# Designed miniproteins, single chains, continued (5), part 66

Each design is a single chain, and the fold is of that chain. pLDDT is the mean over its residues in the fold that is shown.

## One batch from the design tools (miniprotein)

Design m18275
Fold by ESMFold2-Fast:
Structure m18275 (fold): chain A 119 residues (1-119)
Amino acid sequence: SAGDLLKKAEEAFKKGDLDSALEYALKALELLGAPDIAKLGRRLYEAAKAEGNPEVIRLAVELTLAVAWSLLHKMPVDHLERVFNGLLRGLKEAGASDEVLKLAEELRRLAAKYLQSLQ
């Protein structure tokens, strides 16, 4: 189930296994009917990895996990926006590139639209 995949993603994230955490989160997003969000999450992660900043890479995975959990629990859009604003600030403070920031904001936009369509 999507919930089981997200539990595995969380366990991998806590161990610092960011590749596995992302892969589980993306599979969960696909099961939740959000393949375009999954594709965007992968693009965000690859862009973050290309920069080589561990904090930016960690935050990219955390954003994707936050989206997947929000979709699983059908969280209110304002809840997603609050979490995303904190993580986007973290990305900016860590020195993330304009490319990473644009992908993160696009991920937020698509996730918010998806949640709005469920409410």
Scores: mean pLDDT 88

Design m18276
Fold by ESMFold2-Fast:
Structure m18276 (fold): chain A 83 residues (1-83)
Amino acid sequence: SVETSTEVIEVEDPLAAREELAAQRTAELEAQGYRLVKREESSDGRTIELVFQDAADPRRLVFLTVEVLDEHTVKVTTTVLTF
């Protein structure tokens, strides 16, 4: 199954907010038993892509994307995939 959620957040500093949101969501997922297995940052510094695996069920993956859309907007996309 695949479940996707998207949030668009207005912020004063999108690059700082991007990093803070990535760190906050990582901590939340780790508290739920997920492990970070991949981190990728775009060369322009606009996008962070994170992949997490559930320690209790290796077939459950979470894909998190934090993207700077403009000078005041950040988009967070979370996809939960279960094989």
Scores: mean pLDDT 86

Design m18277
Fold by ESMFold2-Fast:
Structure m18277 (fold): chain A 98 residues (1-98)
Amino acid sequence: MLFETLKRVAEAVKKSIEEMAKKGNIPEEVAKKMIEILNKLIELYSTGDEANLPEIEKLRKELNKLMETVKDQITSEDAARLTGRVLLAIGDGLDEEL
């Protein structure tokens, strides 16, 4: 199912953010907030329940705001890669279900 793939991607993005924070490539406070949102998304994807779509959309918006903040602190290339992975984790499959 798509939710299994989204969960795996979210876990990979979480690991990437954690590694970048440890290296000082992104602010620790921003990284922590992104990881918290990703943990919530992983839980929601684990349920596979379409009733959670509004909450997932809210989390997508929160991640996008944090990514705009991070772009000022990291290179454009790193920001683009992270943004792409975050967006995939939060909704590439959901756009087809909506």
Scores: mean pLDDT 70

Design m18278
Fold by ESMFold2-Fast:
Structure m18278 (fold): chain A 70 residues (1-70)
Amino acid sequence: ATNLRAEAEALIRELLAAGASEEEALRKATDFIARQLVEKYGLSEESARQLAEREARLLIEEVVAERRAA
């Protein structure tokens, strides 16, 4: 089973390494997490989107801080 957080973090790292903006990475990570929450966990699209946006923002802050430290 794929860890949703780890998969979303890997997606963010890949996007930023490819030269995507933080805004583009946030949008794509939010879409990915929301899709998984609906499909695998049965959340409504509205609830999934709200949770996904919050989680994606936290992950981007973590990845950006790590990349700046490296």
Scores: mean pLDDT 81

Design m18279
Fold by ESMFold2-Fast:
Structure m18279 (fold): chain A 80 residues (1-80)
Amino acid sequence: MKIDVKKLEEEIKKVLLESGVPEDVAETLAKEAARLLEEGESVEFIKKMVLVGMLGAGLSRETAEKAAEEVKKIVEKYKK
């Protein structure tokens, strides 16, 4: 199934922006998450990558974990 990569990127980017991630970082993480899903990487791996990226951007662990869980739900929706 062809994934709507642009729609997936936009949905992930929106979650990250709403969580306080800077726009450039949110765009980078959203694009990377969509690319990894297209390459067949696991949802858990993508969630962990996004979580680490948010922590690296200075987000609190609580905020980063909540946003990563929401990103996981979006990624799972597109994997089906």
Scores: mean pLDDT 82

Design m18280
Fold by ESMFold2-Fast:
Structure m18280 (fold): chain A 70 residues (1-70)
Amino acid sequence: APFPSDEEVKADVDGLLEKAREAYEKGDFVTAANYLTAAGVLASAAQDPEVREEMVKKIRELAEEIEKGK
């Protein structure tokens, strides 16, 4: 199938969020922003709207944390 499973989307988004946090903690805000963008693109591929909303919420919360920490 051309689209990943919702389980794969959740795993991949969580992995990208971990990388974004690590980049942010190292002061690499550009790399952190790039991982957040990639996570958002992957979240949009989830077929279940509830899974998409959950992933988008996680991404938004981390993005707001990073923006306040600049």
Scores: mean pLDDT 80

Design m18281
Fold by ESMFold2-Fast:
Structure m18281 (fold): chain A 100 residues (1-100)
Amino acid sequence: IKELLEEALKKAKEAAKKLGEMTGSENGYKQAVEGLEKAKKDPEKLINTIKRLAASILVQAEDLKAEDKSKEKIAEEAKKLAEEALRLAEEAEKLLQEEK
């Protein structure tokens, strides 16, 4: 679980950074990272925070692709990272539910 959560956290931060690059919003990226760091001490809260952030990034990346085709490549990169973060968080959630 710890290794899955560390990888999920890493992918979530990378996805948030790519979204920040697409939108020009450093503040959005900083807020996302702060939320993840605050949740880091509680595996259940961290999983939920990663899942929520990843879902938000997926929606925002699709919207940005629809509005500006020049951002398509970076939006696809953000989507891939968010999908990986979501997958790893879901795997960690399943394992955590199976723990004592």
Scores: mean pLDDT 77

Design m18282
Fold by ESMFold2-Fast:
Structure m18282 (fold): chain A 100 residues (1-100)
Amino acid sequence: ASPAAEKVAEGARRGVEAAPGARARIEGNTVTIEHDDTPGARGAAGSVAAAAEMSSGVEAKVEGNTVTITVGDGKGTELGAENMAEGLRGAGETMAAVNG
């Protein structure tokens, strides 16, 4: 995986650690997050999608209880990856707070 993809994977792992019922799978430049169907999880998925829109070289797709994040390998993706990693951490904390 690229350094940018590794940064996003770190953010996903931190988010999952904060959110019971969430799981992350990392495959190369793709990070897949699966979560139980809860109000906090739906809010967190929306936050992740919004963070990806603001993160150059990062794309997110939300499908039900699954969020798929694809990280580019271009030189300009490093800042986008850092922003996405922070967004993933915050999303996990939000999910945990909403779900109790």
Scores: mean pLDDT 76

Design m18283
Fold by ESMFold2-Fast:
Structure m18283 (fold): chain A 73 residues (1-73)
Amino acid sequence: SLFDKDGDGVISRDELLAHRDHPVLDVFDTDGDGYLSDEEIDELIKLADVDGDGVIDEQEWQRLLNSGRVRSQ
């Protein structure tokens, strides 16, 4: 997948920051400037990171994509 390049099933905050301008994250772009703030990235991680380990598991990420919270409407 785009975010799981390592194939280990984990997406870190740094990986999300590297892809902050990706269209799949547009739902969190409240400013409408094509830029996701650190707070918006942290909120995305908080929504996916139910374990509180600071990273997003592959299953958690797929769940967000399936819910439409990350996908463009």
Scores: mean pLDDT 61

Design m18284
Fold by ESMFold2-Fast:
Structure m18284 (fold): chain A 75 residues (1-75)
Amino acid sequence: MSLEERAAELRALLAEARAAGDRLLAAAALYGLGAVYYHQGDRERAAALLEEAIALAADDPEAKAAGEKALALVK
């Protein structure tokens, strides 16, 4: 799977999660998109997506910690 294919899959997952009101699934999709943009060299967009994912996962310590670690890597 290419980064472009992965991004398309994650965008579809994010749309599904938002339609369902599933904040944790939306956070997971945003986390994955942040990783894709980081690998593409777009650190600014990666950081923004990771910050949004962390905010949505604020009540989930594991998801929040994973997002914070990824954000530290991007910074």
Scores: mean pLDDT 78

Design m18285
Fold by ESMFold2-Fast:
Structure m18285 (fold): chain A 91 residues (1-91)
Amino acid sequence: MIKVTVTAEKDGETTTITGESKSVYSAEMWIWAQILDFEDAGASRLTITIEGPKEESREIARVAETTLKGLGYEVTVEITGDKATVTGKRA
């Protein structure tokens, strides 16, 4: 199982959602949908935490990074063992 937590910040307010996926593909599609939904809502910061097998978490983090960069966010990625954190900021 791959666990993903997305935290969106707008005007000092924070919203967090968590999803679980059985595959890399399902996790990537879910993250993509959440990023687009929160970006449409005006999120200035998105933090995506991915927890799962190391190689799978890295692949999913790369997709999240690419998606956020494509939407104009400045992205940082931190990977520690089975956990990856992708943070995007846009003013």
Scores: mean pLDDT 86

Design m18286
Fold by ESMFold2-Fast:
Structure m18286 (fold): chain A 85 residues (1-85)
Amino acid sequence: SEKEKIQKLIAKAIGETLRIVGRSADALIQSRRYRDQGLKLLAEGRLAEAAALFAQSEKYRALADELAREATALARKLIEEVDKL
């Protein structure tokens, strides 16, 4: 039925949104780990190695922010589509 098709599409959209949220959280955790490692090396005077880890931290922070924005856009689109039903 039409209702069953719509329910399956909504369930799939929710699953995709939650998967992206999970990836964003994982990227944020990885960003924090690189930052913590960089701070330890900075305290030891290992400036070049610390800088490399801070660069990795920023890369993963940027990825987390991008994924969070994608998840928000998908959630908004899902709400708009459900409101039309």
Scores: mean pLDDT 89

Design m18287
Fold by ESMFold2-Fast:
Structure m18287 (fold): chain A 76 residues (1-76)
Amino acid sequence: MDRIKKLLDEMLDRARLLEYSPAVLERMRALADQVINSPDALGAADELRAIAKEEGDPLTVLAVDSLRDRILAEQA
């Protein structure tokens, strides 16, 4: 869990530095909360991936793929 939280915090910090719109940042924060607190963590991660693709951010797409792998490894 701690590692997943760190990856999400780093992802949100990068999105802020890349000046994603406030509406997109708010949606990303809500999805990050869902990754941590929801049984549908993978669904929330897939939505984060879609946002990164729409923003043209391949590094965040790869970061979400790593996040997805860690969710699967930690949840069984």
Scores: mean pLDDT 81

Design m18288
Fold by ESMFold2-Fast:
Structure m18288 (fold): chain A 114 residues (1-114)
Amino acid sequence: DADAVLAAYEATVRHIEEVLKEYEEAKREGKDVPGEIKGTLIYLADLYDRYQEEVKKYGSLEAWIDARVEELKAKYNMTPEQQARLRELLLRRYKLLEEAKKYYEELLKENPPV
């Protein structure tokens, strides 16, 4: 249902925030970033690249988010309040993925591929 979909997006946002926080803490303390966090950053960076291609296809981030909201609104019969929350979560996820991409690029500079 709509509430379960929103809960899943909220859980995803929280998970990405936790991963980024763990990366930031490791860097602040001068410690090696855990392998699991590095692996997750690779995944999130790839996901960001895929979303960027969709944003280009729709012409703007707003247009892409509008399309996602309309799709999920129709599928799950979302109220206006649920639609507003979904839009907020989609935008927040996108910004977090952008930050994950930045951190992944920082890791590549410190550990360039052979």
Scores: mean pLDDT 86

Design m18289
Fold by ESMFold2-Fast:
Structure m18289 (fold): chain A 82 residues (1-82)
Amino acid sequence: KRDELLQQAKDIVENAKPEQYNNLLNFLKSSSELKPELLQEAQNAVNNKEPLSKMTKGVILRDLLTANNDEELQQKLNKLKN
């Protein structure tokens, strides 16, 4: 079940459509894994309706991996889907 939730998260992050980019950016802004230098790059990508960089997607996935259980992972996944 954790592997299924993580796969859904990877699919959302890798295959996000432009209408979902703001949700990814908002998730990233709330992440303790975010470095300030990546924020401008992520914001510019979202403003241009471009996919997030590989590095920025890595930050989102690292944050998801900090979930201690399936319920916490599901809550993080719901933030990406919103």
Scores: mean pLDDT 75

Design m18290
Fold by ESMFold2-Fast:
Structure m18290 (fold): chain A 82 residues (1-82)
Amino acid sequence: SYVAYAASTGNRETAAIAALILAHFYRKLAEQSTDPVVAEAYRELADKAEEIAVKILNGEITPEQAAKELDRAEREAWERIR
């Protein structure tokens, strides 16, 4: 994921910015989705990416942990919209 790439830089701020960019991308996908279930899944992913960005900035999780949490959230969202 984009967050995993940013995490590879070892820079907390870069990882947090990547998560915020991903959140913005998911919000756009939610707005463009005609299926309410798909739209809601993208909104939840956007909210999760924002939560993760805050946790990175607060030192609560590492960039590597953030990438794993996002990958998990994406898998769970995918199962929900099948």
Scores: mean pLDDT 79

Design m18291
Fold by ESMFold2-Fast:
Structure m18291 (fold): chain A 70 residues (1-70)
Amino acid sequence: VPKSIISGEDGEVVDGWSLSPLHRRLLLTLKANPDWSLAELAEALGLSQAQVSGLVTALRLMGIRVEDFA
């Protein structure tokens, strides 16, 4: 089982926010494919719909306009 620690590093900045690589990948996928459903996003990212939903909720809590991407 791979074990990794994140340094608490922001990694990447999207729209003025410091985001994990996974959050950034979700935002880029939404921006490129605004017509995609949650299920299609989950398939593209290799995640479950619940995981994608959790990431979207986290982005909203950070004040990112997810609605502008979906």
Scores: mean pLDDT 64

Design m18292
Fold by ESMFold2-Fast:
Structure m18292 (fold): chain A 86 residues (1-86)
Amino acid sequence: MKDKIEEIKKEIGLAIEKISEGDVEGALEHLDKAKELAETLKEEAPKTAEDVVRYLELAKEKIKEGDYEGALLYLEKAVKLLDEAS
């Protein structure tokens, strides 16, 4: 579980970096990977997995809308949940 949490956090961090570079497509690709990894947590931490996936989806929608501040708030919430689970 801890190794998966660290990999999800790494992908979120890479998405944040891509947002800062203006690479919207790259940011969405890293969030899709983070979401796929978070789905695998459902067997070990179903509530954490569900909430993290929800925040990643909300962040993706905010990025598509051009609301990068809103996206970052949802990504911060996802990271906080992952930190509490580790």
Scores: mean pLDDT 85

Design m18293
Fold by ESMFold2-Fast:
Structure m18293 (fold): chain A 93 residues (1-93)
Amino acid sequence: SVEELEEIIKKLSPQEQAVLEVLAEAHENGIALSAGAIANALRSRGIELSVATVSRILRKLEKLGIVESRIVNGVRLYRLTEEGYEALKKLKE
C-alpha cells in the first residue's frame, strides 16, 4: 500500500533517498533512466556514487516495490511504481 511505502521510504538511507529524488524528477518528465543516467544526475547534485552502487540501490528499491524496471534495447531502465510515486509525493509535499 502507499502508506506502507511511506514508512519504508522514511527509513531509507540518504543515498537511497537521493536516488528516489532523481527518479521523481524523471517521472514528472515521463522519463525512465538507466543506472548510469541516475549516477550522472546524482553527480550533478554533488553526490558521487558508482554505477554499481546505484544499481545495488535500485535493485533494493525494486524488491521493496518502490521502483520497477524493464529492458529496452539491451539497457535496463528504471522508474517509480505508481504506489512509490504517490508515497514519495506525500512525503515531499
Scores: mean pLDDT 88

Design m18294
Fold by ESMFold2-Fast:
Structure m18294 (fold): chain A 70 residues (1-70)
Amino acid sequence: SVEERLQRLDELLTEIAKKAQEKNDFEAMRKIRELYEEYLEALSKAKTDEEKQRVLDEFIRKAEEMLKEI
C-alpha cells in the first residue's frame, strides 16, 4: 500500500539522517536533503495510488543505496 511504502521511506530516511549526524557527515546530510526535495517534487506530480507507489518504490531504492554508503 501507499501507507506501507511511506512508512518504509520514513524509516530509511530517519536511519540515514541519524547515521549522518552521528558521523558529522555533512555531505550525507546534504544528499538526504536533496533526495527529500526530489521525492516531494515527484510525489506532487503523482495523481493516482499506482503512480504514488511507483514514486515511493523509486525513492525507497535510492534511500536503501544511500544507507549502504554512510
Scores: mean pLDDT 85

Design m18295
Fold by ESMFold2-Fast:
Structure m18295 (fold): chain A 120 residues (1-120)
Amino acid sequence: MTREVVEIGGENGESGVIIRESTASETIVVRVVQSDDGVLTISVAVADTAGTALGSMIASKKAEKLSMEELRELAEKVVELARKGLLEKYVKPKLDANGAVTDEALEEAYEKLLELIEEL
């Protein structure tokens, strides 16, 4: 297993954590980024060792400004959920009648993600 953690922080008020974890069977990439206005976006991509997509999810909601420590803890928990296969089955934004992801669907995915984290 190889693991890389990148912290995003700076003078523009954006902060975040990217975790990439690679095993013999798959690669998981988790991005947790919060903008200066408080919009928190969590995205996950899972691929096999050949680079074939196995699953993805995205969730977003305006939240209180999190510290780098809190963003890192959140990213770590999201990696654990992805490893357990819980995100692909349970945290997918619903598409509207036109096949688009709505802000409401992104917020619902975020709330579902937090519920799954509380069960870890």
Scores: mean pLDDT 74

Design m18296
Fold by ESMFold2-Fast:
Structure m18296 (fold): chain A 71 residues (1-71)
Amino acid sequence: SPTDEVLAIIDDDSLSTQEKVDRIREILETVSDPDELKQIVAAAHNRLVDQGRFDLQDAIGRAVEEVVGRR
């Protein structure tokens, strides 16, 4: 699922913050269902809070706003 793909990217310590943002943005742009997008965003937020990754949380939040703002 797109949610599982996003969480796997967040958990991948071999990727830089920017690489994670770019890959997550690409996945979010393929999601047409607003409810699914909300579920992905909520799951990502919870995972990032649990990991203390506030830098990545801020960057992903901005990417989400850009994707949603174009719809």
Scores: mean pLDDT 80

Design m18297
Fold by ESMFold2-Fast:
Structure m18297 (fold): chain A 69 residues (1-69)
Amino acid sequence: TPVPSSEISPETRKQLFALGNQLTDLQEQKDELEAKIKAGDTSEIPKLKEVQKKIAELQAQMQALYAQS
């Protein structure tokens, strides 16, 4: 459900926007790493796991900010 704009402080909104951009960037990195692994570059598996962990952390931070809003 979309968060009502009236309940979001300017600071929280700025943080959500920044986290959303970071999440998009990490999802793009994940897709690139998955493509490389599919092509046979298994050396990228540890990097993929690290990116997935960062995605999970950002999602948790966004959920916490939504809960505080």
Scores: mean pLDDT 79

Design m18298
Fold by ESMFold2-Fast:
Structure m18298 (fold): chain A 73 residues (1-73)
Amino acid sequence: MSREQLELALEKARYVLENLDKLTVEQLREMDEETDGALRPVLIAKENGSSNEVIELAAAVTISVTESELKKL
């Protein structure tokens, strides 16, 4: 994954955290496709009707993993 792809994944995951109450499954599918599956855990949690706490945790994990990968570049 390129720096630009990792930065996009980080941006989208942060957007999820800021907009948890406004996000639709369709928007999350678009974000998952744009980020080559980086948001898939978030999308699956939303599709399965998981609580906002579970969706938030999935997004936070995505941010942590993505930041770690960016530091290695």
Scores: mean pLDDT 81

Design m18299
Fold by ESMFold2-Fast:
Structure m18299 (fold): chain A 77 residues (1-77)
Amino acid sequence: VEEYLEKGIEAAKSGNYKEAADYFRKAADEHEKQNPPLTAVAASFRAAAKAAEQGNYDEAIRLAETGLEMVRRRKAA
């Protein structure tokens, strides 16, 4: 799941908006498959995908990192 985020961030940094969006959506889907579903985390990754599709890479990376921090905090608790 974090592998999709890493690949998405790399694609965004390279200006590959479609690939970045695809990876962020995969990350969101994987978090929604958790039991219970991590809806807030998935929403952040879906927002990152949308920002990447719009060519707003800084916002896409920010949203992806926000979702990743939420996952890390949840696992640490």
Scores: mean pLDDT 74

Design m18300
Fold by ESMFold2-Fast:
Structure m18300 (fold): chain A 67 residues (1-67)
Amino acid sequence: GRALAVALIQRELGLSREQAEAIVDFALAHEGEVSDAQVRALRERLGLDVSLEQLRAAIEAAKRLLR
């Protein structure tokens, strides 16, 4: 569920609860494949100090946990 996805992303990326919740909510809003441009825009919006590869992996992990 959402709570497990948030906890996993916080632990793996060392993010705040608010940042992790925003990533999970992004995953919920995007059913299909997420483009590099969308991942980059999310990273910039949230001010994340993580790589695009790490953020993409987190989004995909969240999608899997929410199915």
Scores: mean pLDDT 81

Design m18301
Fold by ESMFold2-Fast:
Structure m18301 (fold): chain A 69 residues (1-69)
Amino acid sequence: ASPEQVATAAVRLVERGVLSEEQAAAIVEEALRHPDWSAEEIARRLVERGVISEEQARAIVEEVRRLEA
C-alpha cells in the first residue's frame, strides 16, 4: 500500500470514530518511513509499539484493501 492510500484509510477511520487523530498521524508517519511496507506490516508494527489495538489494526488493513479494489 502507498503512504497516500494509508493516509486516506486513516482519515476515514478517524471520521468513523475508530481512530483518534493522534493514532492516524502515527500511522501516516510509519507509512512514510516505510513506503514499501504493506498495510499489514505497518499495522503490526504499531500494535507492537502499543499505539493501536489489534481491532484498530484490522480496520486499517480492511480500509486499505477497499481502496486497492
Scores: mean pLDDT 84

Design m18302
Fold by ESMFold2-Fast:
Structure m18302 (fold): chain A 67 residues (1-67)
Amino acid sequence: MKVYIEIGRGDDFDKVYEEAKKLIEEGNEVTLVTGQSGFDLGILPQAQALAKKLGVPLKVYLVSGTG
């Protein structure tokens, strides 16, 4: 089953890692998801590192107006 795990500022990345790892071991297809705002750039490098460590894709939502 496809599972999307949302990561935000203030989340415990170690807990997210353990939970995602368990879901992967249970046979789920895990994708990490984070919202990229102009004010929260600090989470993106940590989210990228976590996704790489887990071997899963990372999807980033860009919050900027259309046009």
Scores: mean pLDDT 71

Design m18303
Fold by ESMFold2-Fast:
Structure m18303 (fold): chain A 73 residues (1-73)
Amino acid sequence: DKAKELAETMVRTVENGLADRGITLSPEAREEMLAAAEKALKEKGADTLDGLTAASQAIAEQVRRYLERRRRE
């Protein structure tokens, strides 16, 4: 499953980047990011630049929402 494999790779890269900054993703937040990335890749095509761009944007949006929630709590 190309979409699932790419989503996992992209989320892992973002997770590692956040960890380097001292930010740990909850399992729930990680699952939400995986689902959003996989959905974008499936909708736009895992073999397309549009799909990769959409997945990157979906992950970035989930990161922003996660950080905003953490800031308010």
Scores: mean pLDDT 81

Design m18304
Fold by ESMFold2-Fast:
Structure m18304 (fold): chain A 97 residues (1-97)
Amino acid sequence: MDTLAANTTVSDTIAPNSSKVYSFTVTTDGSQVKVTNLSETSEIQATVTDLNGNPIASAIVPPKSSKSLTVKKGDYRLVLTNIGDEPAAFEVTLIPA
């Protein structure tokens, strides 16, 4: 499982009907995970979970758009699921408060 670092952008591609999972830690309340969907047609579901898999925040990221998920201090996982039938290129940035 790949890790997100503060103030760093990760770029990758999710195959159709597939997921990618990242681990991350935030030390300040109000930190954000910004997910940018670079695809033309596929939606990405972005979900932040705690380490036990309980959902904390979620958003659908439409094609050619971005969404930010705000979290309190803690240890989390980001689950990105491509719910479309085409590959989805994306960027994720962890933005500390």
Scores: mean pLDDT 87

Design m18305
Fold by ESMFold2-Fast:
Structure m18305 (fold): chain A 86 residues (1-86)
Amino acid sequence: SNATANVAILAEDKEAAEKAGEVAAEAAAKVPGVLGVEVRQGPSPNVVVVTAVAESEEAAREAARVAAEAAEKVPGVTKVDTSVTP
């Protein structure tokens, strides 16, 4: 069954959130076994959520890991939370 990774990114402003979402999505998309990646705005302009759909839980966990690492390197990112659903 496919698995889904969600990476929630909180930043100091909208520009940092959008940049973090972009680099996180790019990193997740490069993971073998990832089938698709979507970036959406969260409940405020400074929150974005990156969702990766993967062919396995292992691929979803790797997507979450690399996406979080990429997001954390963006100046102005204050928090990154990850979850994986089987």
Scores: mean pLDDT 87

Design m18306
Fold by ESMFold2-Fast:
Structure m18306 (fold): chain A 83 residues (1-83)
Amino acid sequence: MDPEFLRKGAEVVRQAAEAVRAGNRLEADILTAFVYILSAIAKMDGDEETARLLQEAADNIDAGDPDGALRYSEELEKRAEEA
C-alpha cells in the first residue's frame, strides 16, 4: 500500500476512537464506515494485511473498544514509516 493511504487509515481510526471516547455516536459510526471502506480498498489492491488491520480496527470501534482500535492505528502508522 501507498504510505499516504496507510497514514490516512491510521488517522481515520484514531478519529473514530476519539469519537467513541467522546460519546459522539453519529461521528463514530460515519468514521467506522469509512475505515471499512478503506479496508475494502486495501483488499482490492491485494494488500490483505492492511485490509485485516483496518477491518479489525473498525470491529474494535463497533465493539466499543477505542483502545483496541488505537493499537491497530499504531500498527498502520508503523507500516507507513517502513514503506
Scores: mean pLDDT 86

Design m18307
Fold by ESMFold2-Fast:
Structure m18307 (fold): chain A 63 residues (1-63)
Amino acid sequence: PKVTLKVEGDKATVTGEIFGQKVVLVYEGAEGVARAKESAEKGKKDFEKGAEELLEELKKKAE
């Protein structure tokens, strides 16, 4: 999986691709940007696992 972090002002966009599916996460504000940067650096591997589990959880939570 490839993860790209884009920061524009007080907005951070994390774009990842997993099994051909595009996942986009948006964070706003100084705290959001800091959290996005920490998540991107901590979670190169956690993002790989989390995105697989998040896709399954989102599918189950989608009502």
Scores: mean pLDDT 66

Design m18308
Fold by ESMFold2-Fast:
Structure m18308 (fold): chain A 55 residues (1-55)
Amino acid sequence: MLEEVRELAERAESVHVAEVGDLTLVDILLDGKTHRVALPREHLEEARRIAEEAA
């Protein structure tokens, strides 16, 4: 899951990360489509780093 987020983020127009309950929610905008990935809470910091690199 996290590796897929990294690959999608490299091609993404934007990446948004939100903490929702005990989950890390990643919304990846790619070619006009939003890809939503739910990750464990422990991946929050790594997901934020990926989003920052994609910005």
Scores: mean pLDDT 78

Design m18309
Fold by ESMFold2-Fast:
Structure m18309 (fold): chain A 77 residues (1-77)
Amino acid sequence: MPDPERLALLQRGNRAISRADDAVTLGKEGKATPEQVRQAGEEARRASEELRRAGLDEGSRVAEEYSERAFEVADEL
């Protein structure tokens, strides 16, 4: 049974990934600033670190991929 802290961590990770994905899309559409996209990337990166510390390697990898994508898009806006 996952403990409540691990479950909360998974929920935070999923939200960070979704926010980074949305921020990338909105940034490309001119509806988000480079700073907003970068902030979403930073949130996803922190979630990746938390997931990795908890041994949730797949979630960590996905969060890191979305973080890197957000930073790349922010730099190009």
Scores: mean pLDDT 83

